Designed miniproteins, single chains, continued (2). Designs and how they scored, part 11

Each design is a single chain, and the fold is of that chain. pLDDT is the mean over its residues in the fold that is shown.

## One batch from the design tools (miniprotein)

Design m4372
Fold by ESMFold2-Fast:
Structure m4372 (fold): chain A 64 residues (1-64)
Amino acid sequence: EVAEALYDTAAKLRAIGDVIEGEIAGKPEEGLRRAQQTLADDEANREENVKRIEEHIKKLLEER
């Protein structure tokens, strides 16, 4: 739910960052390839990362 949405948003922002970095470096194709790899790595680790985020959010909500 919330943890999944946050993780997916962060993954997209990381990929966008890779594209922007590639443009700034004058290597837009390399930036796109890196963004694709970032998304693939984020997808591969999604379940474990979402679980960790859920635990962190739960702890924060418990404090308030």
Scores: mean pLDDT 77

Design m4373
Fold by ESMFold2-Fast:
Structure m4373 (fold): chain A 61 residues (1-61)
Amino acid sequence: SPLEERIRELARQFAEALRTDLERARELAKEMARLIGEVDPAAAEVYLRIAEGELERAERA
């Protein structure tokens, strides 16, 4: 579906941004959580916790 394709593209951009632009990564994480939450609120909550951990690890690197 278009929504699933958009989420996959945002996830790719998020992984890339974790290495290059943490501010962009934070914005991408927020947008992904919003889109995932439209179809599966529980999955969005799990995603946010994982994304927050990745952001914290990247910030310390």
Scores: mean pLDDT 83

Design m4374
Fold by ESMFold2-Fast:
Structure m4374 (fold): chain A 82 residues (1-82)
Amino acid sequence: SAREDAREALERAKKARDGESAREAGIAAAVAGGRSVLDAEGGRLAMEAGTIAAKNAKDGEGASSGTAGAISGIGAQIQAGG
């Protein structure tokens, strides 16, 4: 499910040790957030994952991916009415 994908992205973001891992976690968060339609918890997890991925980013590409994840998660929460 999108919520489980968002939870997995959060765990990947927390464990990211390099820029590549952070970038991949950010992309996963953005996808999960976009798919968490009307799911406030899925959106919250994606926002958290994207934020951590952006923080651990080593380049602009990773920072952009993490930011996209955070924005997707926020959007999902707003759409869910939370």
Scores: mean pLDDT 80

Design m4375
Fold by ESMFold2-Fast:
Structure m4375 (fold): chain A 79 residues (1-79)
Amino acid sequence: APEPREATHEVVAEDPAAAVDAAVARAFAEAAANPDEIASLRVVARRESETEAEAVLEITDKETGETYTVTLRARRAPA
């Protein structure tokens, strides 16, 4: 089967904005460590509220030249 062109990762965190920002920083560090696998990585959208944060990353694969989207989402535990 072809690799999924969209992925969503969701976590529960006390500070959703900080959790999303940390995940984005880790994604950039991973891309920098693997320049033969990832041609480009960029944040195309980011939003936050007191209870939720979301970042959308656009990743271009170096072997295939295909672009796919990863959504990083964090939220506080439901009340």
Scores: mean pLDDT 78

Design m4376
Fold by ESMFold2-Fast:
Structure m4376 (fold): chain A 61 residues (1-61)
Amino acid sequence: SQDDLLLEALRKVAQAIGQGDFEKAEKIVEEAEKVLSPEDAELLRTSYRVMKNTRDQKQQA
């Protein structure tokens, strides 16, 4: 289902960000955006930005 695709994409993005692999995280988002609904794609992109920003702020502290 679309919900399963979104949850799987969010899980993979979070893992890549946790590993510091922002290139991999971006590719996962781009690939998922091609198959998700516009609403889910927007939610995934927004979640990615929040996760990346949160990690970057902790790295700078």
Scores: mean pLDDT 79

Design m4377
Fold by ESMFold2-Fast:
Structure m4377 (fold): chain A 120 residues (1-120)
Amino acid sequence: MAAADAAGELAAPLAGADADYGGTLEAWSADGRLLAHGVMAGWRERQRAVFAAGVAGDARGEATIVAELYDADDNLVARAERRLEVPDAAALIEAIREVVRELAAAAGLAASIEIRIGVV
């Protein structure tokens, strides 16, 4: 199963949410392979965020993670980027968790963060 398909399935519970913020995360290999794809929803008054992502189970090597969060007016409110070497998919998942926590904290959403990750 593709990482984007897994992200779509895990993100289904976010559909129809009255979220104040929407975001995306992608992780790419040095050779241009998509290693992870995720989506995020945030609620300002609740200081809550939910993130769902699919990650390639064979992910290893150099990875670039880019995550962006936008408000309802399409203004960029938070961005995080990391470049790192990962030995396996578990290391990439941990790096994604750290990036999501940084993104949520930058937007004031750190009080309650739910992270859902599927490996494919």
Scores: mean pLDDT 80

Design m4378
Fold by ESMFold2-Fast:
Structure m4378 (fold): chain A 59 residues (1-59)
Amino acid sequence: GGEEEARRLLLEAGLSPEEADVVIGAIRAGMSRENAIELLQTMGVDRETAERVVDAARR
């Protein structure tokens, strides 16, 4: 599902498995799309990849 794709994208972007799981969990718990993108950008993920991660995690 989308959660597996989101995790793969985050790992490819250089996040640890633990960081990826925390971010995906926050998105699925109801963090807004814009807040999730901003969080991912502070972690070094580019905006295009962050948008793909958020969209995948919500499917």
Scores: mean pLDDT 86

Design m4379
Fold by ESMFold2-Fast:
Structure m4379 (fold): chain A 82 residues (1-82)
Amino acid sequence: MSPEAQALIEEVARLAREAVRALFRDGDEERAAELDRRALAVIEELRERFGDEAARAAVAAAVRAAVEEAERLGVEYDREAA
């Protein structure tokens, strides 16, 4: 994967972790929603610039980061609820 695509994938994972913290640690639903919207925008940029493989890698990284952060906070992460 290109270094540029990898950096954007890492950004998506960072945004996902921050969204989980905002929602479950801080109780800030508005901030969590904004962070999720920003992550989706980066995923769309990845798809347009680097193709579906990079976008899928970013989604996988976001899910992994969100699950790990939720587990660290003692919360069950529902992947089905988005």
Scores: mean pLDDT 82

Design m4380
Fold by ESMFold2-Fast:
Structure m4380 (fold): chain A 88 residues (1-88)
Amino acid sequence: SAYDALLAALDAAEARLRAELDAFFERRGLDPEMQELERRVLAALAEAARALARYRAAGDEEALAAVEAELAARYEELGREYEAALAA
């Protein structure tokens, strides 16, 4: 079904993002400031994963789209904070 395809795509995107973040942090190194930022990124990912699991259980495709949009905004915010930390 279209819903099953969406769930598979979300699972793949989540796995890819996790791998990309791991590779990025490994390459950049983890000083105390970066470790703190990593904890915030992981906390945001965990919160998003819980929200996605809840929406998957409910079968609410519109709610899934809303969570996806919120994730994009959150990662953009964290990206700006990361750039600011690197500039300091």
Scores: mean pLDDT 66

Design m4381
Fold by ESMFold2-Fast:
Structure m4381 (fold): chain A 58 residues (1-58)
Amino acid sequence: MEEEKKKIEEAKKRLKEAMERLKKAKTIEEIARAIGEILRAIGDIFDAELKLGISVSV
């Protein structure tokens, strides 16, 4: 229960950092990496939200 909430909070921090990296990205490789990190963070938040909705994976 607390674990999933903390995971969401950490993923939100990673999302913010990845968005800052995207704003500073100058090359297509840097842009792709930042977008990848953003997508992973969103996926982590979505997964944790689903687990919270069904009473956390036992």
Scores: mean pLDDT 75

Design m4382
Fold by ESMFold2-Fast:
Structure m4382 (fold): chain A 76 residues (1-76)
Amino acid sequence: SMFEEMLKKLEKEMKEFIKLAKEGKLSAEEIDGVIEYLKRLMEMAKKTWPEEEYNKFKEVVEKYIKELEEIKKKLE
């Protein structure tokens, strides 16, 4: 499935981003950029994928947005 391949790639990329953020290798501005990118991906996904696939994508993306927001708070 193209959806499953896309989701797997996103999860791999996001795990690497979260690792870099936790290691203090990303600025708060860079973290904000990733959060905005993920929000735009959700808007595109809603138009592209059926509701079931979109809901699964949304759950994964919202989880990573929350993790990035928590990391950003600790950089203060």
Scores: mean pLDDT 84

Design m4383
Fold by ESMFold2-Fast:
Structure m4383 (fold): chain A 73 residues (1-73)
Amino acid sequence: MSEEEKKELLRLIGEILRLIGEILDLERELEKLKKLPETEENRKKIEEIEKKIKELEERREELLKKLKELESK
C-alpha cells in the first residue's frame, strides 16, 4: 500500500467511526422517544430520526465499500 492509500484509509475509517457515533446517538434518542406516550408529535419525531438513521447507515455502507476496495488492492 502506498502512503497516499494509507492516508485515504485512515480518513475513511475516521468518517465511518464518526457516522457510527451519530447513529448510536440517534438510536439512543429513538429509544427515549419510544418510551413516551404515542402522540402525533412523538410519532413524527420517531419517523424523522428513523429516516436520519437510514441515511447515515446508507452513507456508512458506501464508505465501508470504499474501505474494502482499498484494503483488497
Scores: mean pLDDT 81

Design m4384
Fold by ESMFold2-Fast:
Structure m4384 (fold): chain A 75 residues (1-75)
Amino acid sequence: SSELEKALKEAKKKREEFFETYRNNPNDKVSLSKKYTELVKAVNKTLLLADKENDEKSALEAGKILQEVLNLLRE
């Protein structure tokens, strides 16, 4: 659906904003926490819409977006 496509696009945008913030200053924990919160909200919205539409591909892609950020923070 158009709503799911927009939600997924927003989640990808929030992932990029988090990566840009991390590249600019990885020690800015306040900004990173805010961007992470925005990312989690966008991913959760996408997951709820994907579940409602039975779109497993979009659900997996949303999960991967969050996992990529978590991997960056652990490595």
Scores: mean pLDDT 87

Design m4385
Fold by ESMFold2-Fast:
Structure m4385 (fold): chain A 67 residues (1-67)
Amino acid sequence: MELTGESDVELYARLALYAIETEGLDPATVTPEQVAAALARRYGLHADLAVPEIRAGIEAGIAAARA
């Protein structure tokens, strides 16, 4: 299946970056919960933050958006 190891973290990091840009969120202050809500609103993607790899990916995407 598609959610395996490093690929999962990388995928959600990229999606988080896009969600931050499309919703106009501030990368310096945004939370993973706000990014997950933006993914659901803009892309219909349900990111389950209870899954540690998904949360880690979103946090990595937020960090990348700050760089």
Scores: mean pLDDT 76

Design m4386
Fold by ESMFold2-Fast:
Structure m4386 (fold): chain A 68 residues (1-68)
Amino acid sequence: MLSREEILARALEVFRATLAEALAAGASRLQALLRGMKAAIEVLESEGLSPDEIALFLAEIAAQLAAE
């Protein structure tokens, strides 16, 4: 299985790719953000994370994006 850091990096990658794809398809910024968040959650769920762990990872994703 991937490390915690690798899972977070993968979720961030999928979030950014989904956001870019949605924006390219003409979605609004809010719609693109919501689609990206959904895609990231699906990645975390596929790795077998609990709801509590997913919430922690979402907070880390938000912090990472705010730091950029």
Scores: mean pLDDT 77

Design m4387
Fold by ESMFold2-Fast:
Structure m4387 (fold): chain A 60 residues (1-60)
Amino acid sequence: KKKEEFRQALLDGVRRMRQLTPEEARELAEKLSKELKEKYGSNWKIEVDENGLITIFYEP
């Protein structure tokens, strides 16, 4: 099911962001958010603060 692929992609993306600087993580988060939207049609939003805090929201 697409939800499994979506979840795995999201988790892998977040894990990858944890290894980057806050600026690089923010850029990756924006790219990942667009990719997830295009491929899965979900309204998931990923945001990275200046302090490297990663937040994930779902906007139905």
Scores: mean pLDDT 74

Design m4388
Fold by ESMFold2-Fast:
Structure m4388 (fold): chain A 132 residues (1-132)
Amino acid sequence: APIDLWIEAMKGNKAAQYALLGAVYYREGKYDEAIKWFEKAIEIDPNNATAYNLLGDAYYKQGKYDEAIEWYKKAIEIDPNNATAYLNLGEAYLKQGKYEEAIKYFQKAIDINPDNERAKKLLEEAQKKLEE
């Protein structure tokens, strides 16, 4: 096999291992450690939309909604059909009281996945908040 293909395969495996390690720390509530490992995964594979979404999730759990929004937007730039990233972006805006932005991104999540009951429920919540 060409050495370039082997190097790329090894990089992909290493990035996946770092993302999995980050996910382990995330599940244990160790969000600072999770962030470090997700950042390492992204350094190796900067096109990994899932790693950016998980990095956003770790910041969201810390209440760092501006940072979470930044990383969810990067996930969407890489994968514009990522319904989960749109849902998470909407939830972060909802937490900030930015109801118009939340509605926009929940609608996009539903456009991509019409059976997303969580996105529909959160859309109704955000719409109700605008009427108050």
Scores: mean pLDDT 88

Design m4390
Fold by ESMFold2-Fast:
Structure m4390 (fold): chain A 55 residues (1-55)
Amino acid sequence: MKKAEEYIKKAKEYFEQGRLDEMSLYIRKAKELDPKMSGKEYAEKMGVTYGEPVP
């Protein structure tokens, strides 16, 4: 679902701004729209290494 990817892009933007609360909100929304997407895929789309904790 393309909407989940849009929320991940928003989360990445907020992460770059240091707005961790907003980042977490958008990650949660993305997961609700696409529960099949794994933490590994979220990390890849945000440009972080798999296994790194996203706060």
Scores: mean pLDDT 67

Design m4391
Fold by ESMFold2-Fast:
Structure m4391 (fold): chain A 86 residues (1-86)
Amino acid sequence: MKLIVTFKNMTATQLTGWTLRAIGLELDGYDVEIKIDGDTLTITIGNLSEELVENYLKLAEEYAKRGYTVEIKKDGDEITITIDLS
């Protein structure tokens, strides 16, 4: 499965924390692409298991419960999660 996670309107602390997590996944052998554009971070992971995808979906639900705007799109083996932290 391919997972694309986009965070919008990040603080500097959030941007740093998530970038370090993405680097950690790359070091663990995942196919990870990181794109930073101002306060927007996009993490693309090309080879996730179903278990790890479920963990990211649970994370997205937790952000939604905290009152953030969360959008999830599924297209075959590709899942896109967009989280707006504004």
Scores: mean pLDDT 85

Design m4392
Fold by ESMFold2-Fast:
Structure m4392 (fold): chain A 70 residues (1-70)
Amino acid sequence: SELEERLKRVEEEFKELEPYMSEEEKEEIKKLIEEAREALKKGDEETARKNLLEAETLLGVVQIKKTVLG
């Protein structure tokens, strides 16, 4: 499904970008991933989609930071 594929991508990207994250960023993104995972288990696709979008947005910010730092 779309949401399961997005969750997998977000989890993979989180692992790749973890060295470029502050402790606060790691905690925030990890929370969003966990909330999305739990929402999917409960069939709450709207909540899952919202949390995935927020995680994707924050990972995008980290990706910019990685690009600047190398």
Scores: mean pLDDT 86

Design m4393
Fold by ESMFold2-Fast:
Structure m4393 (fold): chain A 63 residues (1-63)
Amino acid sequence: SEIKEILEEQLEGAVKRGDVEALRELAERFEKIAESLKSIDEEDAEAAREQAERAREAAKELE
């Protein structure tokens, strides 16, 4: 989905920069996106949740 690709691109950009603050902000934003989508499109909501989790783990790893 377009949403999945956009979120993945943003996550990968932050990881490449090693930007821990950006990764934390992305994790929060992705969770909000997932919450907004959960009653509209469960597949896109799940994709957003996965990206939020990856952002959190990446931020934790780079600390």
Scores: mean pLDDT 79

Design m4394
Fold by ESMFold2-Fast:
Structure m4394 (fold): chain A 66 residues (1-66)
Amino acid sequence: SAVTREVGGKLLGIGLGVDAGLEGIKNGLTPEEAAELARERARELGLSEEEIELAEETARKMVESA
């Protein structure tokens, strides 16, 4: 369905943002810099502000729990 495709695309975009942030941490970035990378990547992918914030928050929490 169209709703399933839209949700899947948004979840993929959020995941790609989070992945960029986590890769930044592996390359020596701070949690704040990694969260900013996640935000920038999500924005580049055309996600909404709410989805960008979710990507940033998810990346921050994953880094803090690592």
Scores: mean pLDDT 74

Design m4395
Fold by ESMFold2-Fast:
Structure m4395 (fold): chain A 94 residues (1-94)
Amino acid sequence: DVERRKAYIAAMGGAIVAEDEAALEAGLAKLLAGLDPELAAAVREGVAEGRRLRATLDPREQAIVLIERVRELAEEVGDEEAVEEVDRALEELE
């Protein structure tokens, strides 16, 4: 479950920062190479969400959504240090 969420968030971030659609497709192909089917599904879902965010939100808003998802994951796994680091990053974007 944690690995699927990590893959999802990483793929979403990758889609947001991709230079163009060709770079996104090339990156997706590399991410999918060697992954098991469940992680591959999470990667595809993350890319789809990243595309949606890129089309509907500005870059700062996209970064805030990504950071909030990372914070939620860190909180669920009990990583207090990661939560503090994410809170600092979020504060800098305000």
Scores: mean pLDDT 75

Design m4396
Fold by ESMFold2-Fast:
Structure m4396 (fold): chain A 58 residues (1-58)
Amino acid sequence: SELDEGLLELTKITVEQLKEDGLKISDLGLKEAKEYVEKNSSEENAKEILELLEKFKK
């Protein structure tokens, strides 16, 4: 869906910003992000988004 594509694109931008700033996502923040993604994304896009987020886990 258009929302799925937008969420994936936003996640990629956010991941790039986290990489530039040397930041990591906390365990709690990652859990909240996963819950949001699972509710708002297709199964295939959710998998890609979650894999990107996991790479920046604290």
Scores: mean pLDDT 64

Design m4397
Fold by ESMFold2-Fast:
Structure m4397 (fold): chain A 83 residues (1-83)
Amino acid sequence: MKSTAESAPVEVEEPGLATAEVTLDIPYNANVSVLVRVEAEGGEILGIARVDVKQENGKLKVTVQVEVSRPATVRVTATAIED
């Protein structure tokens, strides 16, 4: 199975860390691979500081922390793939 979702846009008014969360509708007890894509509008991405994948209410919750150098709107797309 495959599940893909995009975070709500995260508006960052100052340089620093932006946190985006994505919930994927896939069984939390499945052996899955998670791919993340990060996009920023108006600013520069310095890097991905952290990616956490957790179980929440029977679903996978992906939390991504992105470092930005300027005010930006950050979006994260996560895809979970189960064979």
Scores: mean pLDDT 76

Design m4398
Fold by ESMFold2-Fast:
Structure m4398 (fold): chain A 61 residues (1-61)
Amino acid sequence: DAVERARSMIRTALTAGVPVELAARGAFDSLVAQGVPPEEAARAVEEALRELGQPVPELEV
């Protein structure tokens, strides 16, 4: 579910022209704000990017 939420958020941001680094950061921050542990949020964002065929940028916490 965290992966699906991350994928939805990232896909929407990329469709709107947001750079992948900002889309990934936004999804990570949103998941953490929703109560997802940081390690799970980072994994969900990485998995979502992989599923979307995007490069996985360095996530700064």
Scores: mean pLDDT 78

Design m4399
Fold by ESMFold2-Fast:
Structure m4399 (fold): chain A 87 residues (1-87)
Amino acid sequence: AEQSRLALLAGIAQATYRLNLERKEEVSSAYERRREEAARRGQAEGASSQEIEETVRKIQREKDERVKELDRAAEAARQKYEELTAQ
């Protein structure tokens, strides 16, 4: 019974790790598209280079924080998987 339970929990941890890595790729791509669109829109609206740079930096900071959150979640799941499989 214990081996079956550990295998199930390890599988959940592995799936969580993979899901967070996939979500990280999706989030990175979404923020990159948002950054490009914001820059193009700023140029089209006649915004200054400084205003466009500030908007792009804000989007980049939001991306960096979200990616860090997902990286921490993925690492936690990876460590859990290693703990469960090391028994």
Scores: mean pLDDT 85

Design m4400
Fold by ESMFold2-Fast:
Structure m4400 (fold): chain A 55 residues (1-55)
Amino acid sequence: SKIEEAKEVIRLSIERIKEETGLSDKEALELIKEHMEKYGATEEEKKGLEELEKE
């Protein structure tokens, strides 16, 4: 689904942030959330983020 594809993209972004910064999964996810709030995101991206926050 588009939501599952968005979740995969978010997971890859989390891994990249962790590799570049040494931040935790939770901290990386918070940065992605802040980025989406500042620059905007699709409905699928927002739903994907919400589901990943639930783990």
Scores: mean pLDDT 81

Design m4401
Fold by ESMFold2-Fast:
Formats: structure tokens, C-alpha cells, sequence
Structure m4401 (fold): chain A 82 residues (1-82)
């Protein structure tokens, strides 16, 4: 059973939804958040189905999107002169 992992994915989705509201003025951040939420929902389905190969593939894509989101958030903060 993957209940702990599913709860972690749900918590991350909720965090991303809050970030989406906070950074609503940055279209790049919005795009990356939407992509990450989509991948997290696919990861949840893969875990529920026990599809380890699909979960690993989605996790690789998610890690790339999260890195890009991190970079976009850093750039956003720099634009605010802090």
C-alpha cells in the first residue's frame, strides 16, 4: 500500500496550488506549476495501479519541472529587487 506516498503527493499538489495563487502574475511560474500538478496526478494514478515503471518515468519528468520551477521562483524574487 502506498498511502504515505499518496499523502505526500497530495500535500505537494496543495502547496503548488497555493504557489499558483501567490505567483499569479508570472506566466512562466503558472505554466510550470500547472505542468507539475498534472505530473503529480499521473504519479498518484501510477502508484495506485502499482505501475513502478510509469511512476519512475513520471518522477524523472517531475524532477525536471520542479528544478525549472525553482529557477523561475528565484528569478521572480530577484525581479522584486530582493
Amino acid sequence: MKEAELKQLDALIETLKRLREEYSDDPEVQKLIDEAITLLNEAKKALENGDEEKFQEISRRLNEVIRKLDEALVEYKKKKAE
Scores: mean pLDDT 79

Design m4402
Fold by ESMFold2-Fast:
Structure m4402 (fold): chain A 82 residues (1-82)
Amino acid sequence: AEIVGKIAFEPSKNPATGKTIVSIDKGSKDGIKKGQKVRITASDGTEVEGVVTAVSDDTSQVELLKEAPAAIKKGDTVTLIK
């Protein structure tokens, strides 16, 4: 089964890489692993893919593979791809 979570905090940028970082409300307790791929779906249907770069017990950090659309925000749906 896919793991479905939400963006827990407002998206930010890594100033060193220019990539968007998103925190999700799922972590190692939910089976999240570093290197796992995710798909983020905004309320308007915009989708963007990312990769888990850091994992905590209850939250994880995801770096987006491309520049984040303005539609991506806190509360948007995150689906983890097996």
Scores: mean pLDDT 76

Design m4403
Fold by ESMFold2-Fast:
Structure m4403 (fold): chain A 83 residues (1-83)
Amino acid sequence: SLAEEAIKLGEEAIELAREALRRSRTNEVLNRAIAAALQGIGAIFEGELAKKMKNQQLAQRGLKTGREALELAREALREAEES
């Protein structure tokens, strides 16, 4: 389901954000890793709420949040590796 995809994307974003945090050598990369993790948490909560309420609009929002979180986490990890 879209809600389950949102949860999965949020979980993946948090995992990558943790790795970026571990590798960060600058406050800028650190802050991006934190932002990605917080958005990932948001995607998980939106997905869980969408499942509980059977709400497709919430599932769609969670999916968008999760995709954005994953992209930010990947960017933070790339910057951490290039620093």
Scores: mean pLDDT 88

Design m4404
Fold by ESMFold2-Fast:
Structure m4404 (fold): chain A 94 residues (1-94)
Amino acid sequence: MSREEQIRLVEEAAERAAEAARAAGDEETARAFELAARNLVEALRAGDRFAAEIAASMLRMTAAVVLSDPRAAPEVKAAARELAEVAARVEEAV
């Protein structure tokens, strides 16, 4: 998988997760997804393998918090699960 493909997958998954969170009225979670994804994209663009690995781990942790929240809407949890999967795939490819 190319760096450009990794960036695109992260941005697309994060956009869906942020949109799902906003639709559920959870602006804080939407911003958390956007910030964590931005950090990963910046590390990938810089070609910093260690920074990308840390950022991918942080993105997975952000998604895990949402997945463990019983109050989170099912649509937000579904998008968070997809985002965590993308982050795991990027971390393995770095």
Scores: mean pLDDT 86

Design m4405
Fold by ESMFold2-Fast:
Structure m4405 (fold): chain A 55 residues (1-55)
Amino acid sequence: MKEIKEAEEYLEKAKEAAKKGDYETAYKYVKEAMEKLSLPEEAAEALFKEIKEEV
């Protein structure tokens, strides 16, 4: 679906921002991705935690 593709693009931007140490921008992109999937803010917080552990 179109929404899944847009969410994946935001997640890639979030990982890039996190690698640069820009965690505020990374979290904003994670929130945008979750909104595209109609998921709650709790999902964004959980995914952001995983991204921080991966980078």
Scores: mean pLDDT 78

Design m4406
Fold by ESMFold2-Fast:
Structure m4406 (fold): chain A 57 residues (1-57)
Amino acid sequence: MAEARARARELLEAAAPAWLAAGRVPDSTLREIAEETGLPLAEVRRMAEEIIVRAAA
């Protein structure tokens, strides 16, 4: 789990600048990251939103 969360965070952080520019987070990308890391989609989405909020501040 810790390794899966770290990988998901890295993927989300790498994609976050593009999502900020677009003004949205693509569900398809979140679903792919969830499948790749084995994390629940809801958790990946929460992590993505947290990263976006912090980057946008």
Scores: mean pLDDT 75

Design m4407
Fold by ESMFold2-Fast:
Structure m4407 (fold): chain A 60 residues (1-60)
Amino acid sequence: MKKIEEALSKLPEELRPLAKEAVRLFEEGKTEQAQQKVLELYKQNPEGAEALIEAMIQSQ
């Protein structure tokens, strides 16, 4: 959980709601929807999206 929180804190405030929704969908097992939100984040902030993906994978 700490790694996800750190990844979220490094994102611009305007992108945090999108990133938080991706994490929530992933935790709910809605992987396809979570991937779609991560892709949207990647288009706006690739480095932040990569950090979030890594944190999410390691949190499993």
Scores: mean pLDDT 78

Design m4408
Fold by ESMFold2-Fast:
Structure m4408 (fold): chain A 90 residues (1-90)
Amino acid sequence: MTEIRKENLRATIEAARRIREELERGELDPLVATFTLSILSSEAWLAGAEEAARLLAEAAKALGVDKDVEKAVELIEEAVRKLEEALKEL
C-alpha cells in the first residue's frame, strides 16, 4: 500500500511541476490547466496530502475564476513542497 501511495505522490509532483513550468512559459491553455489542477487536487487528497490538495484547488480557482496566472504558479509551487513533505513522511 505505501509503495502505491509513494508512486501516486511522485506522479502528482511531476504533473504539478510540468503545469507550473508550462504556465510560466505561457504555453498551456488556462482552462486545460484549471481542469488538470482539479484532477491533481483529487489525486493529492486520495494520497493523504490534504494541504497540497487544498493548494492545488486554490490554484485551479486562481486560474479559472480569478484569471491570476502568477498566483496560480505560486500556489502550485507551494503544493509541490507539501507533496514532497508528504512523500518523505511515507
Scores: mean pLDDT 83

